# Designed miniproteins, single chains, continued (5): the designs that were tried, part 107

Each design is a single chain, and the fold is of that chain. pLDDT is the mean over its residues in the fold that is shown.

## One batch from the design tools (miniprotein)

Design m19727
Fold by ESMFold2-Fast:
Structure m19727 (fold): chain A 94 residues (1-94)
Amino acid sequence: MSPREVVEEAAKLAEEAGDEKTAEALREALKQNPNPSPFEAAYAAIMAAKAAIKAGKYDVGEELIKKAEEMIEKVEDEEAREILKKWLEEVKSL
């Protein structure tokens, strides 16, 4: 899946989870940058996963966690990957 497709799906799933603010933030980010990086896509998936888990939608959260992990693997900057991994572990601990 492309980084853009991940951000689009993250926004949709955040909206379905009832977190309209996260969905709106992701849509605005995509409007400002129509070609998001793997880092931006991973961050979007992490935010949406957190929203889904807090809403009790654990199956949606698990799907978004997997998408975040796939995007993290495409991030070439080692410091950026480490930051994303820390955020993802915080979400997994919810």
Scores: mean pLDDT 85

Design m19728
Fold by ESMFold2-Fast:
Structure m19728 (fold): chain A 59 residues (1-59)
Amino acid sequence: VDDLRSELTSLSSRLSTLDSNRNRALSNGDTTTANNLDTERNNVQTRLDDLSRQLADTL
C-alpha cells in the first residue's frame, strides 16, 4: 500500500513538471514540444488513474 502511495506522489510531481514545461513551450510558440509534453502527461495521468483504482480496490 505504501509503495502505491509513494508512486502516486512521484507521478503527481511529474505531472506538475510536465505542466510547467508545456506552458513554457506554448509561451515560446513551440507547439511541437507542447504536443510531445501532452503525450507524456497523458501517459503519466493514465498510470496515476490506474494506481488510484488499485488503491481504492474497486473494480
Scores: mean pLDDT 79

Design m19729
Fold by ESMFold2-Fast:
Structure m19729 (fold): chain A 94 residues (1-94)
Amino acid sequence: SLEAFVEEFERDVEALIERMHSEELSDEELEGAYLYIKMVVDSLLPHLSEEDQAEVRKLLEEIGELIKEGNSEENKERIAKLLREMVEIIRRGV
């Protein structure tokens, strides 16, 4: 069930990336999505190595900063890249 939970999380992240590119997200919706992602990641961290936990925390912080800086095309692409890197580490670690 942990693997299935991570697969569902990966689908949720890809759906968020798609919505960012379609410009369907308000600032409030993007902030809400980030808080949801942070909550899910916090629940998964204990299943990862200390090294993977540190990298995931770093990526999550970078994503949060980019979201605060604005919704430019460059920021959307960078957020998408960091989200995918974070999910890859989590999937590999479980």
Scores: mean pLDDT 84

Design m19730
Fold by ESMFold2-Fast:
Structure m19730 (fold): chain A 84 residues (1-84)
Amino acid sequence: DEEKKGLAEAAKRLVRVLGEDLGVDEETTEELAKRAGELAEKGDRVGFYEVLKELVELAPESEERKKLLEIIEEFIAAVEKVEK
């Protein structure tokens, strides 16, 4: 499925860019990117956002990290209300 493959690649790219920008090590970022891609391909939206949260939590403390965590938590809560 081309759409599912495209979504998985976009998910991996997002995790890689975010990890690099936030200063998370490349090895950990690639492991999380792989998981994010697999979850996105399966349509597990909550799992995908949980991986984003895990990535951001591994980053050094900053105002940007705090804002990203708040946004990700809002997305998780919204998706859980719609999906469940």
Scores: mean pLDDT 80

Design m19731
Fold by ESMFold2-Fast:
Structure m19731 (fold): chain A 63 residues (1-63)
Amino acid sequence: KKKEEKEKILKAHEEAEREAAPYVAAGDFDRAIEISTKKMEEVAKELGLSLEEAKKMYRETLK
């Protein structure tokens, strides 16, 4: 259901932030973006969504 989908997206984003944190601290934002994009692609594929749809759903959870 939609709630479970949002929870999976939130968790994937949190994992991406954790993995990207050392790169953000080093000022390597390009690498951090690559890591977050890869994680979002993986969760989007699992949910049958496009990357853009997954990003939109994540933004909706922030409100």
Scores: mean pLDDT 76

Design m19732
Fold by ESMFold2-Fast:
Structure m19732 (fold): chain A 69 residues (1-69)
Amino acid sequence: SSLTEEQIEQLARLAGVSQEAARKIVDRVLENNGVMSEDEIEALAKELGISKATARKAVGLARALLSNS
């Protein structure tokens, strides 16, 4: 299931990314059934112009929100 706009906004605030970046992160996590390699996280970070550490944090938060939906 996709996250609500409010959940995407919460993810953006917690991870320190834009709402558009948070949406793309959620979409990528859903496409990969919640499992992403370090290389996939690094590629996502480069696409979004964020650090790998920030991308890793955002992916983890997205997984947590999706498992509670």
Scores: mean pLDDT 83

Design m19733
Fold by ESMFold2-Fast:
Formats: C-alpha cells, sequence, structure tokens
Structure m19733 (fold): chain A 89 residues (1-89)
C-alpha cells in the first residue's frame, strides 16, 4: 500500500512541474498516462479486477470533468489512496 502511494505522490510531484509548462490538453494526456501506470502498479500489487475497473472509470471521469490539471492530479491521487485502503482492509 504505502509503496504504491509513495510512487503515486512522487509521480504527481514530477507532473506538477510538467503541467505548469504545458497546455491543458497536453497536461491531461500526461495525467492519463500516469493513471494507466498507477492502475498497472495496483494490478501488480494484487488489486481485484473490480477495484481496478472502478478506479479506471473514476480516472476517466476526473480527466473529462477537470479544467485544472493540478486539481485533477490531486483527485487521481485521492482515488488511488481509496483503492489502497480497500486492499488493506
Amino acid sequence: GEKILRVAEAGVALLERYLEQHDLETAKRALRQMGLFLVSLLKEAGAPDELVKELQARFDEILEQSTDPLEAARALLEAVKEVVEKMES
């Protein structure tokens, strides 16, 4: 759990620098790639398929509704935290 959260937090921090230097569409594309990477890490950690599917749907919704890439990145991190907590329960 904590290992995946640390990777997600580090990735979001790196993306914050990238997001400030690029337009919204380019930033959203980078966030989509981060989301796919985080889903892969959770699958590798043994997350159930139903949690992975729910997380992917939430990522898509966050990215489509977001007008601020930094808020979107933070929302993606919170979604990952919720899945990790469910895996540890």
Scores: mean pLDDT 77

Design m19734
Fold by ESMFold2-Fast:
Structure m19734 (fold): chain A 60 residues (1-60)
Amino acid sequence: MDVVVITEDDPKKAGKVAAEAARKYDSPTIVVDSNGNLLAVASVRDGEVIVREVNQPLAP
């Protein structure tokens, strides 16, 4: 598989975990919680890590 999928229940760590895994494996990384909610996505483009955090709404 060219995509890394990681389960992380701490939404505060999801973006960091996604970025670290994407850097380590040089592969797109998807972080989901144990309930299947998407928390973060990271991808690598030309050695740059791009992270999108879904779990970071500041207000309702």
Scores: mean pLDDT 73

Design m19735
Fold by ESMFold2-Fast:
Structure m19735 (fold): chain A 60 residues (1-60)
Amino acid sequence: AAEEARRAAEEVRRAGGGAAAGSAAHDLQKAGVLTPEQGAEVLALRGDAEAAAERIEELG
């Protein structure tokens, strides 16, 4: 779980947020790492790559 979250966060930072944050939220929710509510929080932060990545790391 923590490794998946860390990798997803790094991917979101590298991609600059946006669609990558949405994909990360979806994939982590499908994997059971994030709840639907936590996935929605990450998606809400998609305009800020660093904030989205940090939230993924905190929640994973």
Scores: mean pLDDT 81

Design m19736
Fold by ESMFold2-Fast:
Structure m19736 (fold): chain A 74 residues (1-74)
Amino acid sequence: MEELKKKLEELVEQIRAERKAAGLPDPSPDRRAYLERLIRMYTPPELKEIVDELLEKGYDPEDILRALSQILAE
């Protein structure tokens, strides 16, 4: 659990940093709300707490979704 949590947070931060370095804009409030609903639907129950913590820290739900996709595609 701790290793997966650290890996997910590291990937989210990496994706966020890459997106900002590329000059890509933050999503609109409507898109953010949609992506928050989407992420909650597709997040495995065992990762729900980690995802909720990342959202509370202010990470973009699009960056979180991309990180989840990378971890789940392993």
Scores: mean pLDDT 73

Design m19737
Fold by ESMFold2-Fast:
Formats: sequence, C-alpha cells, structure tokens
Structure m19737 (fold): chain A 77 residues (1-77)
Amino acid sequence: MAQEIVKEVQELSKTLSYPAALAVVSAKGLLEEGVPKEKAIKIAYNTALVLSRFHGYSDEEAEEMAKEAKEEVEKYA
C-alpha cells in the first residue's frame, strides 16, 4: 500500500505539482472508501490549497495547485 501510494504520487508529479499530486492520491483513496465524487473533488481542492500554503506557496500559487487537483479528480468518474 505505502509503496503503491508513493508510485502514484511520483507518476502524477510528472504532470501535476507535488501538493496537487498528493491531494489527488488522497481523493482517490476516499473514492475507494465510497465517498461521493463531488465531495472527493472538494476535498482534493481544499487539501491541495492547505498543503501548498503550508509549504510556503503564495495564495495565487496555492489556488492554481488546488485547481490542478480538482481537474485531475474530475477525470476519474
């Protein structure tokens, strides 16, 4: 499980920022647990936003990373 999560984050990080990639992997886990897609999308957006701000990105950069995470999760179902 842990190695599979790391691999997914690494693969997504080729096209997404690291905070967005982490948020997407977390949202995929929520979808597997039966969380509705719309709620998982909102959680991915907020997770990327919080992680980006925590890592010292600007509000504008954090918003862009949050949008990346939202758009990626929207592709799954």
Scores: mean pLDDT 78

Design m19738
Fold by ESMFold2-Fast:
Structure m19738 (fold): chain A 74 residues (1-74)
Amino acid sequence: AEVVTPELLAAALAEAEADRAAMSPSQLRYLEIMRRVLAGEPVEAETPVEAYLVEALRTLDFEAVEARARAAYA
């Protein structure tokens, strides 16, 4: 499987925003966390699930950024 890029995450967020009106409060909170992490904004995790999500997104974003930078110079 290919590394998830920040652009793919942004596209997924845009798709999620289209269904925003149908989202639960928890789903809206996770969407906001994803948006803030991708924007490089500080996010304070209030639950273990939120902490996991922030860490996972930052890890994927770092790997995706490195892969994209490498591809740009290849």
Scores: mean pLDDT 64

Design m19739
Fold by ESMFold2-Fast:
Structure m19739 (fold): chain A 72 residues (1-72)
Amino acid sequence: QTRADLAAGEVARIALQEVSPSTAVKAAKAVRDGLEAGNVDEAIQKARDTLREAGASDEAVQAMEDAIRRLA
């Protein structure tokens, strides 16, 4: 289990509390792909945009960003 896998899993857990499974998978995939490419800022930005477009709370978006930064 890589740091990218851990971050993607945590993002999916946070997202699934407020958004659909398809949106949570999209956000988690963006995080995993971005971190595996070595691009933390891109991972955060894509996940943030995906969750905000789906109507996630600012609290959930912040928790997701904190999880990515902590695990990357």
Scores: mean pLDDT 84

Design m19740
Fold by ESMFold2-Fast:
Structure m19740 (fold): chain A 61 residues (1-61)
Amino acid sequence: MEELKRAAIALAKKMLDEGTNKMTLEDVKRVAEEAGVSFETALQAAKILADAGLIELVDDR
């Protein structure tokens, strides 16, 4: 559970740094590495934040 919270905080910091609420899967993977959590945990946090309307998950492909 703490890893999920850490991932959510890291995602929020990335949004502030980029000045956007849009995140790609590559962005989520990078955040997972920086936060020291698995990609699955970071992706789960990103999906929760997206469902809450705080971020927008996009795929640039």
Scores: mean pLDDT 78

Design m19741
Fold by ESMFold2-Fast:
Structure m19741 (fold): chain A 55 residues (1-55)
Amino acid sequence: SMQQVIDRMRQMVDDGSSMDDMMRMTRDMGKQYGISVAMYGRRIAFNIIRQRQQQ
């Protein structure tokens, strides 16, 4: 589900993953689930990083 993707991305950020690492994951997900998942995953990654940078 999309929630599992979001939770995984949050975990990656908490583990110290870079934006590039998250972009690689969204690209790999796009290969398995299609371009729309890659696009939405990218937006979610940017939002998570942005929120944490505001702390």
Scores: mean pLDDT 70

Design m19742
Fold by ESMFold2-Fast:
Structure m19742 (fold): chain A 93 residues (1-93)
Amino acid sequence: SLLERLEAKAEELAEKLDLSEEERQRLLEVARRAAELAEAGDYEGALKLLLEEAKKNEDTNSRLSDALGRLAVELAKLLGLSLAKLLEIEGKL
């Protein structure tokens, strides 16, 4: 499922970027909410959620911000969306 793929990617990113358990749980929470939006057909809302959370964490937690941004790229790929579309959505934040 989309949820299982996003959770697997979030776990991979948490390990790769050496996130704390609290940061890992936050990443998984956002991943689950994004998957729910995408499964409901709100693809732009799902990507916006990940990108807004990445931006929110940019100044206080660069590793979590990086993980959220990479998760947005993975979601865009799973949804068949181009990098150009992802950048368009990010530019509106």
Scores: mean pLDDT 86

Design m19743
Fold by ESMFold2-Fast:
Structure m19743 (fold): chain A 73 residues (1-73)
Amino acid sequence: SPDDVVQQTRQQLGVIADRMRNSTTVQQRRDVLSQRSGVINSTRQNLRDQGMSPRQVQQVENDLRRFFSQHVS
């Protein structure tokens, strides 16, 4: 379900946020941000394939990006 996909994505983003906090170089931080973008893009595609509207997908993306930012701080 879409809710299961979002929950799984939040768990993945939590792990990636932990990697960001443990990053000591500019390159490591760039690699972590690349991983974040990959996870969010995969989630967007999955939700689109499940019939979610572009507006709903954008709202989920915004919520996931905010979730990541809160966990990095």
Scores: mean pLDDT 88

Design m19744
Fold by ESMFold2-Fast:
Structure m19744 (fold): chain A 59 residues (1-59)
Amino acid sequence: SQQKIATSLSYMLNLPLEKSLKITEDYLSGKKTVKEISEELGLKEEVIQLAIDIALKEV
């Protein structure tokens, strides 16, 4: 579920759940790419990609 993905991202990336939910929604809808999310969060693209891949596998 989208909430499970958002919760996993919140823990892995140390984000507030509200921000993680928005990122999950923007990613799954195609509104934002991994690159755009990495730039918004100030994290490496590889870190965001790995976190998303793990979160998607756990759902």
Scores: mean pLDDT 83

Design m19745
Fold by ESMFold2-Fast:
Structure m19745 (fold): chain A 59 residues (1-59)
Amino acid sequence: MTVELSEETAADPAAAVRKLVEAGLSESAALAAVIAGQELGGLTPENLNKGIVLAKASE
């Protein structure tokens, strides 16, 4: 699943979580995706979308 994010939204953890929840993720999944995206080298739209995949795979 790919979520469209601006670079500004991706760089703000609170805005990123809110946008992911609006896109249909649970609050816990959105938080996990943001954490995973930070671990990938920084909050960018690409890293957040990779974070969503990793968060779903790493139960």
Scores: mean pLDDT 76

Design m19746
Fold by ESMFold2-Fast:
Structure m19746 (fold): chain A 95 residues (1-95)
Amino acid sequence: TSNIVTEIELLLREALGEVEFAKLLAEGRVLAGRSGKDPNSTEEVLYELYRSGVLTQTLVEHGVPQDVRKRIFSLFVELDIARGVEDLVKAVEKV
């Protein structure tokens, strides 16, 4: 999970540059807070950007190539699966 988050951050910095990436994270922190998630968690911030569609909109508006966008979204799909598996493990441990 941690490695997926790190790879997403690196690809977003490469695709958008530092200034636009910082703006995207600031927006993601607001979204995370509204969803009752920790705005200081990079994973929760990035996940809410993905889930809300803000990430898709930002990448398209900044002219990020389709192949790069597809790679980024593939990592978010992997993150979504990893989060779902963790929730299932926690549910089983409560039995």
Scores: mean pLDDT 82

Design m19747
Fold by ESMFold2-Fast:
Structure m19747 (fold): chain A 99 residues (1-99)
Amino acid sequence: ILELAKETAELTIEVVRAKIEGSKEYSELHNKLKEKLQELFDALEKAGKLDAAREIAIRYTGLTIRAIGYMLDGDKEGALKAAEELAKRIIELAEEALA
């Protein structure tokens, strides 16, 4: 779970960065993120940590909305900061789930 959370956290930042930069790698990174998110949700469900999985899902929805807002304003730093905040929280939730 913790390793999947770290991989998912890193991909979250990479996907947002790639989108901001107009990177050709965006689609590949986004697909990897979706795969890792599914693996993380499945692992949390098997561990009986549905509350953590739900919080991650809600926060991803929030990141999508916030990132769109920051991009419309031309605020690349705001979009990256939102991704970093979500990345940190995913790791924290996985650590709490393993405690």
Scores: mean pLDDT 76

Design m19748
Fold by ESMFold2-Fast:
Structure m19748 (fold): chain A 72 residues (1-72)
Amino acid sequence: SEEAERLIKEAEEAYKNGDYKTAGDLYVQAAEALPEDDPRRPELYLNAAKAYSQAGDNVNAAKMGKKAEELR
């Protein structure tokens, strides 16, 4: 999961810099880089939903929020 860890750090940095769209995209990529049974996946999709919401992308925010609920 070195790839997932790298993507999480990049997402956190993008979010810190106010690049919310990029942060959302990177959080999704981080979740997809983890095994299907990794308990971090729902949390990463929730972080993506929050980032997309901050970016004004309500469609992707809703999609990622639903994905997180389905995995819990």
Scores: mean pLDDT 87

Design m19749
Fold by ESMFold2-Fast:
Structure m19749 (fold): chain A 73 residues (1-73)
Amino acid sequence: SGAELAAELGIARMHGANADGSRGPDLRGASGAELRAMFEDPSRLGALFSDAYLASLTDADFDALAAWLGTLP
């Protein structure tokens, strides 16, 4: 699910320690394709994850993450 992927990717770290939106507030408006591009970019979030791990993620995983991010306050 999007919530499970968000926990695995450490979205709480990108939104701040209390998920306060202090880091990555723009992620709540991102599409699944935009999220994928951010995680595949080594100058951005891609540097935080292995190529093998990122290759295991599907477009459906990023779409589910985008949907979950849309539920955040």
Scores: mean pLDDT 62

Design m19750
Fold by ESMFold2-Fast:
Structure m19750 (fold): chain A 101 residues (1-101)
Amino acid sequence: GALTLTDVKVPEKVKRGGKLQVSATITGPGATLTRVRAVLSDANGNTVAEKELEGEFPSGATVTLELDVSGVPAGKYTVRLIAESADGSTAVAEKEVEVEE
């Protein structure tokens, strides 16, 4: 089946100097090698923080990634969660987050 990200959890706000925890449930082709990336981007699309996980996730597995925002200026950003499976299937979820002082 197609790869899907569901139950996507991203905080609306995070304090500068903290960690931004993001999570999602992977639903799709079963126990296939999957890469999951969390990317924090500014208004111009520049990546300001990123984290990757690779593993074999069964359908319905929840993945959690922590982005270090200690070096990120206060402002509005977009978090993208990108899942890619070995069969070439992809899924993307996007949420806005505010980094506070």
Scores: mean pLDDT 80

Design m19751
Fold by ESMFold2-Fast:
Structure m19751 (fold): chain A 99 residues (1-99)
Amino acid sequence: SVADKLREAIGKLIEAGALAFQKGDEETVEEIDKALKAAAKALKLVYNNGDKKAIKEELEKALEHAEKAKKRAEEKGDPETVELLEKAIELIKEALKLL
């Protein structure tokens, strides 16, 4: 379900954020926080039987910020954070396909 994919994506974003924070990568942490806020909002909309367009908009925001976070982590040479963000990005894309 969309909710299942979002819960898994949120888990990966939390792990990525913790790792980036430990490495002092404030820019990657900031983008992960934005992705988490959008993903959490999408999940709340799904649970409340919210408008499909609103869910899609929040998922697209989560995807945009997760991709920006991945680019920053790549620029910093952080392959472990990149791998977690790639998993989160795939799960968000799968959630979008299920809408």
Scores: mean pLDDT 91

Design m19752
Fold by ESMFold2-Fast:
Structure m19752 (fold): chain A 113 residues (1-113)
Amino acid sequence: SLEKKLEELLKRMEEAKKPEVEKLLAELLYYLKKKDLEGALETLERILKERNLTLEEAIELGLAGDSIMLGVAVLYAILVGDEEALKRILEKSDPEVREEIEALKKYVEEIKK
């Protein structure tokens, strides 16, 4: 039911506050500052696993207002080259968020050089 799905999503949002997820977010930032895209991708996969989320569920949470999961989903889609997932995020995002996503894509492209 819709009610059960919403309750499950809300519980997953609350799980984002777990200390394990906070440590992984700090590790993600460390790898991004080092321009280590492989370490960043592995850390993003660990964040999704710790929260027991698929990419699609992380996108749903992000678009529902979980800005951390939106960032995780966007960066993961960019790093794995999932253009269809990124397109879905962009189509449902405010213009300001779309500009931030495009800036993040350019940042990742600069690191790959």
Scores: mean pLDDT 76

Design m19753
Fold by ESMFold2-Fast:
Structure m19753 (fold): chain A 90 residues (1-90)
Amino acid sequence: KAKEIVKKYADGVLEILEKLERGEITPEQARAEFTRLGTQALVEASKLSPEEREKVLKALQKIGDIFDRYLRGEISLEEAKEELEKIVNE
């Protein structure tokens, strides 16, 4: 269940980054969508055991770092995608 929440969140974040890269949304809209996805993931994680919840929280923190680094122009979309796939497969 933790892995499913992490995958759904990572997939959603990737969609946001892809829309931002294509100029379909603003950085402000991207951050709003990111916050919404994070809230949804935290609600789902609250239903898990403490151990599974901690796995989700750690993954969300790593994914949040990837999102912020992309917004700062520190990584490319391809680099963000590779890092997201790595987290999902942990």
Scores: mean pLDDT 86

Design m19754
Fold by ESMFold2-Fast:
Structure m19754 (fold): chain A 78 residues (1-78)
Amino acid sequence: DELEKEATKKARKILADIELAMARLIEWVKGSKEKVEEFLERAKLFEEGTEEEIRKNSSPEALKFYESLKERLLKLLS
């Protein structure tokens, strides 16, 4: 549907903003697990509401991209 296409476009914009934030986070907190955890709590980057909105309004392709970014973030905590 056209509504679904428009929602996917909005989700991709949100994902692009998240990607930029992730790149900055990686650069800032290299090798510091505690700083990563503190930053995530303060920035609320993957809040339940944001994640739910992405899942609700995204294509499978956009969701796959979001999950990839989330996995990369979790690796920073490892």
Scores: mean pLDDT 63

Design m19755
Fold by ESMFold2-Fast:
Structure m19755 (fold): chain A 81 residues (1-81)
Amino acid sequence: SPEVERMRRFMEQVIELVRQGDLDAAITLLEMEAKTSPNPEVSEIARETAERLRKAKSVEEAEEIVREGGKRMIEAVEKAV
């Protein structure tokens, strides 16, 4: 599905920003997705993931938060198709 592939690409971009140490950019992308997504489940997961990422105490924790959020957002898009 093009929508699932788009979400995978979006999450790849977010995880890459976290790996580069650019947590502010990663949070901004997730907050924009939360505001712009037409899928309310995706919107809520993106918002929750951004909030959790703001509270992350290590890069390892930040990566885990983004991987878990990304998996949930991809699954939400798959259910909608």
Scores: mean pLDDT 87

Design m19756
Fold by ESMFold2-Fast:
Parts: structure tokens; sequence; C-alpha cells
Structure m19756 (fold): chain A 76 residues (1-76)
């Protein structure tokens, strides 16, 4: 399912961020910020996800994963 795929991607993004030196708390906050952005401003969330496609920034990737998860859940 799309929601299950988005959850798996968010978990992978979280593991990557921790491997790059972010704490679990920093990762949770980044994911939460992405989820809130998706609910508040879906167009900005899509732009963030597009930017994350070419970025190695673990925080940006985690925020994008949170946004994608929230969008997938809203579409379900």
Amino acid sequence: SVAAGAEAAAEAAARYAISQGLSEEEVREAVRRGEELARKDPEKALALMEEAQTSDDPKLIAEAAGAARALALAAA
C-alpha cells in the first residue's frame, strides 16, 4: 500500500539521518515538521520532496519523508 511504502521510506530516512549523526529526537522533529508542512501547505511539501531527491542532507531527507508519509495517509 502507498501508506505502508511511505512509512518504510520514513524509517529508512530516519536510519540514514542517525547514521549521519542526528539524534533520534532531531529525526523525530524533522519528520514531524515535514508532516505539518504537508497538512499546512501541500505545494511547499511537494517542493521540499523534489529538493530532497538531489540532496544528501539527512535533515532535509527526513523532513521530506515525513511530508510524503502525511500526503500518502491523506490520500488513503
Scores: mean pLDDT 81

Design m19757
Fold by ESMFold2-Fast:
Structure m19757 (fold): chain A 110 residues (1-110)
Amino acid sequence: MVKIYVPKDAGLIELVGLALLKLVLEKEKEGEKPPYEFSLDELVDTLLELAPFLKSLSDSELRELVLEQLNLFESEGLIEIVTREDGEQIIKVTEKGYETFKKLYEELTK
């Protein structure tokens, strides 16, 4: 299991970025190549592991806040969001997104 250090002053956007990075690093460790694909459920579960205080929010409130941050990342070309016919939302982390989140993590852990 990949361990990510979470800075005590990290905001929601940084926390979502770190959760995506953790998922990407776990896929990379398994030998997968970009683009890395995750469900919204996997991302929310990972985010709650990194930031347990977010459990104070309802599932719907947390998902809405996460989707707002994901829309920002999508606008910058860091991720792609695909909704399947069953309503499942799949998040694809681009190579640019991987490099950006990794650099963010390196800066936060200095």
Scores: mean pLDDT 78

Design m19758
Fold by ESMFold2-Fast:
Structure m19758 (fold): chain A 80 residues (1-80)
Amino acid sequence: MEKAVELLRELLEKYPEVARTLIAGVLDVTYEQLKDPEALEEALRRAAEEIVKYMGKDPESVEETLEALEKLVREKAKKR
């Protein structure tokens, strides 16, 4: 869990627009809501929980974290 949060922060630093868009999709919140720093910190924690649940373990790289977020967004899109 802690490693997933750290990797999500690295993803936000390297690819801020992509990371925010994917996190918004995973949590079913708006991109606009993630512009608030407090909402973003809570969203990082929630997204990390969803990634760990999906994978059954903490991700080991930024690339693995990105792939997990993309898969979670696609799964949520199928239910819409």
Scores: mean pLDDT 79

Design m19759
Fold by ESMFold2-Fast:
Order: C-alpha cells, then structure tokens, then sequence
Structure m19759 (fold): chain A 113 residues (1-113)
C-alpha cells in the first residue's frame, strides 16, 4: 500500500531528527536537516500525486526531483564539512542512499508512464 503524503513526511522528518541527534549536530544544522527532510518529502510526494493525476508532465516531475536533490546534496555537503571522520562516513552513506532512491524513483515513474 502507498503511504499518504502526511505519513511519508512524518517518517522522513523522524529519520532526520534521529540522524541529527546521533551525529550530535548543532541546533542550527539539526533544524536545517529536519526542514530539508520535510520540504523534500512534501515536494516529491506532491509532485508524484500531480504526475499520477496528469497535472504535470514527466519532464516537469524530473525537474522538481533534480532541484530538490541538488538542494539536499548541497546541505549535506555543508554539514559534512563540519563533522568528525566517523560522522562524515555516516552522512556520506545517507548521501549515497538519497542518490540511489532518486534513480529508483525515476525508473519506477518511467515504467508507470
């Protein structure tokens, strides 16, 4: 079953909170990570719904996905620059997981179109 937009957002925000706490991020960087997780989940979920309903094209969807992805990677790189080598390794895995999820989503949408 597909998650609702609200459930997807809540899950992504919770994951971001857990990662920020585990990595002992500053309050500023924690807030930035949580806000990015929320904004990303909301924008991608809404774009998926609009694509499914025929409100946007596949090309418009990919543009949204790429814009969101670029903002995520930029923030993660800024946070990583401040962290210990151990914490950097964890965030690097998160970055790689995000890149992989984006590729999987693109392939899934191609098969549905």
Amino acid sequence: SMESIKETVERRVHSAEQFAEYLELSEEDKEKLIEMARETAEKVSLAKEKLKNGEITYEQFIKILNEVHEKQIKLLDEIMAKLSPEAKAILQKMKESIEYEVELLIEQIKKEG
Scores: mean pLDDT 82

Design m19760
Fold by ESMFold2-Fast:
Structure m19760 (fold): chain A 61 residues (1-61)
Amino acid sequence: MKITISAQYDKEKQTITLTALDEQGNVLATKTVPIPDDMTPDQIGEQLQEAVDSLRQQAQQ
């Protein structure tokens, strides 16, 4: 099964919502990652990578 990860940034909440979708666009899993203003690009990258890995594992169960 092909899984697509969609990312939506919310400026007001300072969050990125990651959504795992199947080939038909059905939502399999979601995860919200806080991205505060003082977070570095490297820290953002690490948080997103962990969230994507967790979400892929959850979606494949």
Scores: mean pLDDT 77

Design m19761
Fold by ESMFold2-Fast:
Structure m19761 (fold): chain A 81 residues (1-81)
Amino acid sequence: KFDEELKKLFKEFDLDGDGKITLPELLGFVVELKKKKGEKIDESVHDEAVEIFEKFDKDGDGVIDWEEFMEVLKENPELFK
């Protein structure tokens, strides 16, 4: 039930409940994943979030929807671990 865990994570960081993630929400997600992995949280996490956001914001609307979020996690399995 990997999809159920991904949906749960999306809901936790979809603070507006509109089915979309903004850059600040994605940054929060990356920070929490790094904390769970025991990795250092430094200024580079912002740059990582921006790079991920720009790569997967194919609509150019400034948000990542659920489908784009799933692709980010599938292409970046290290973020889930």
Scores: mean pLDDT 68

Design m19762
Fold by ESMFold2-Fast:
Structure m19762 (fold): chain A 65 residues (1-65)
Amino acid sequence: MEKVVLVAAPSLEVGREVGPALVEKYGADAAVGLPGMSLEEAEALAEEISRLSGAEVIVATPEDA
């Protein structure tokens, strides 16, 4: 089962910077930055990805790194 972190970040640069730390913290296979996306929008996207792929999807913010 694939594990992915969706990073709700204010910018692409912030998402890129914290991505590796979040992958390490959660033991994930990958992190995907969602620049300018709200936490609520990221949670809705995570539910959709999990439903379609069966992957474990974690929603995180830069503060979680």
Scores: mean pLDDT 77

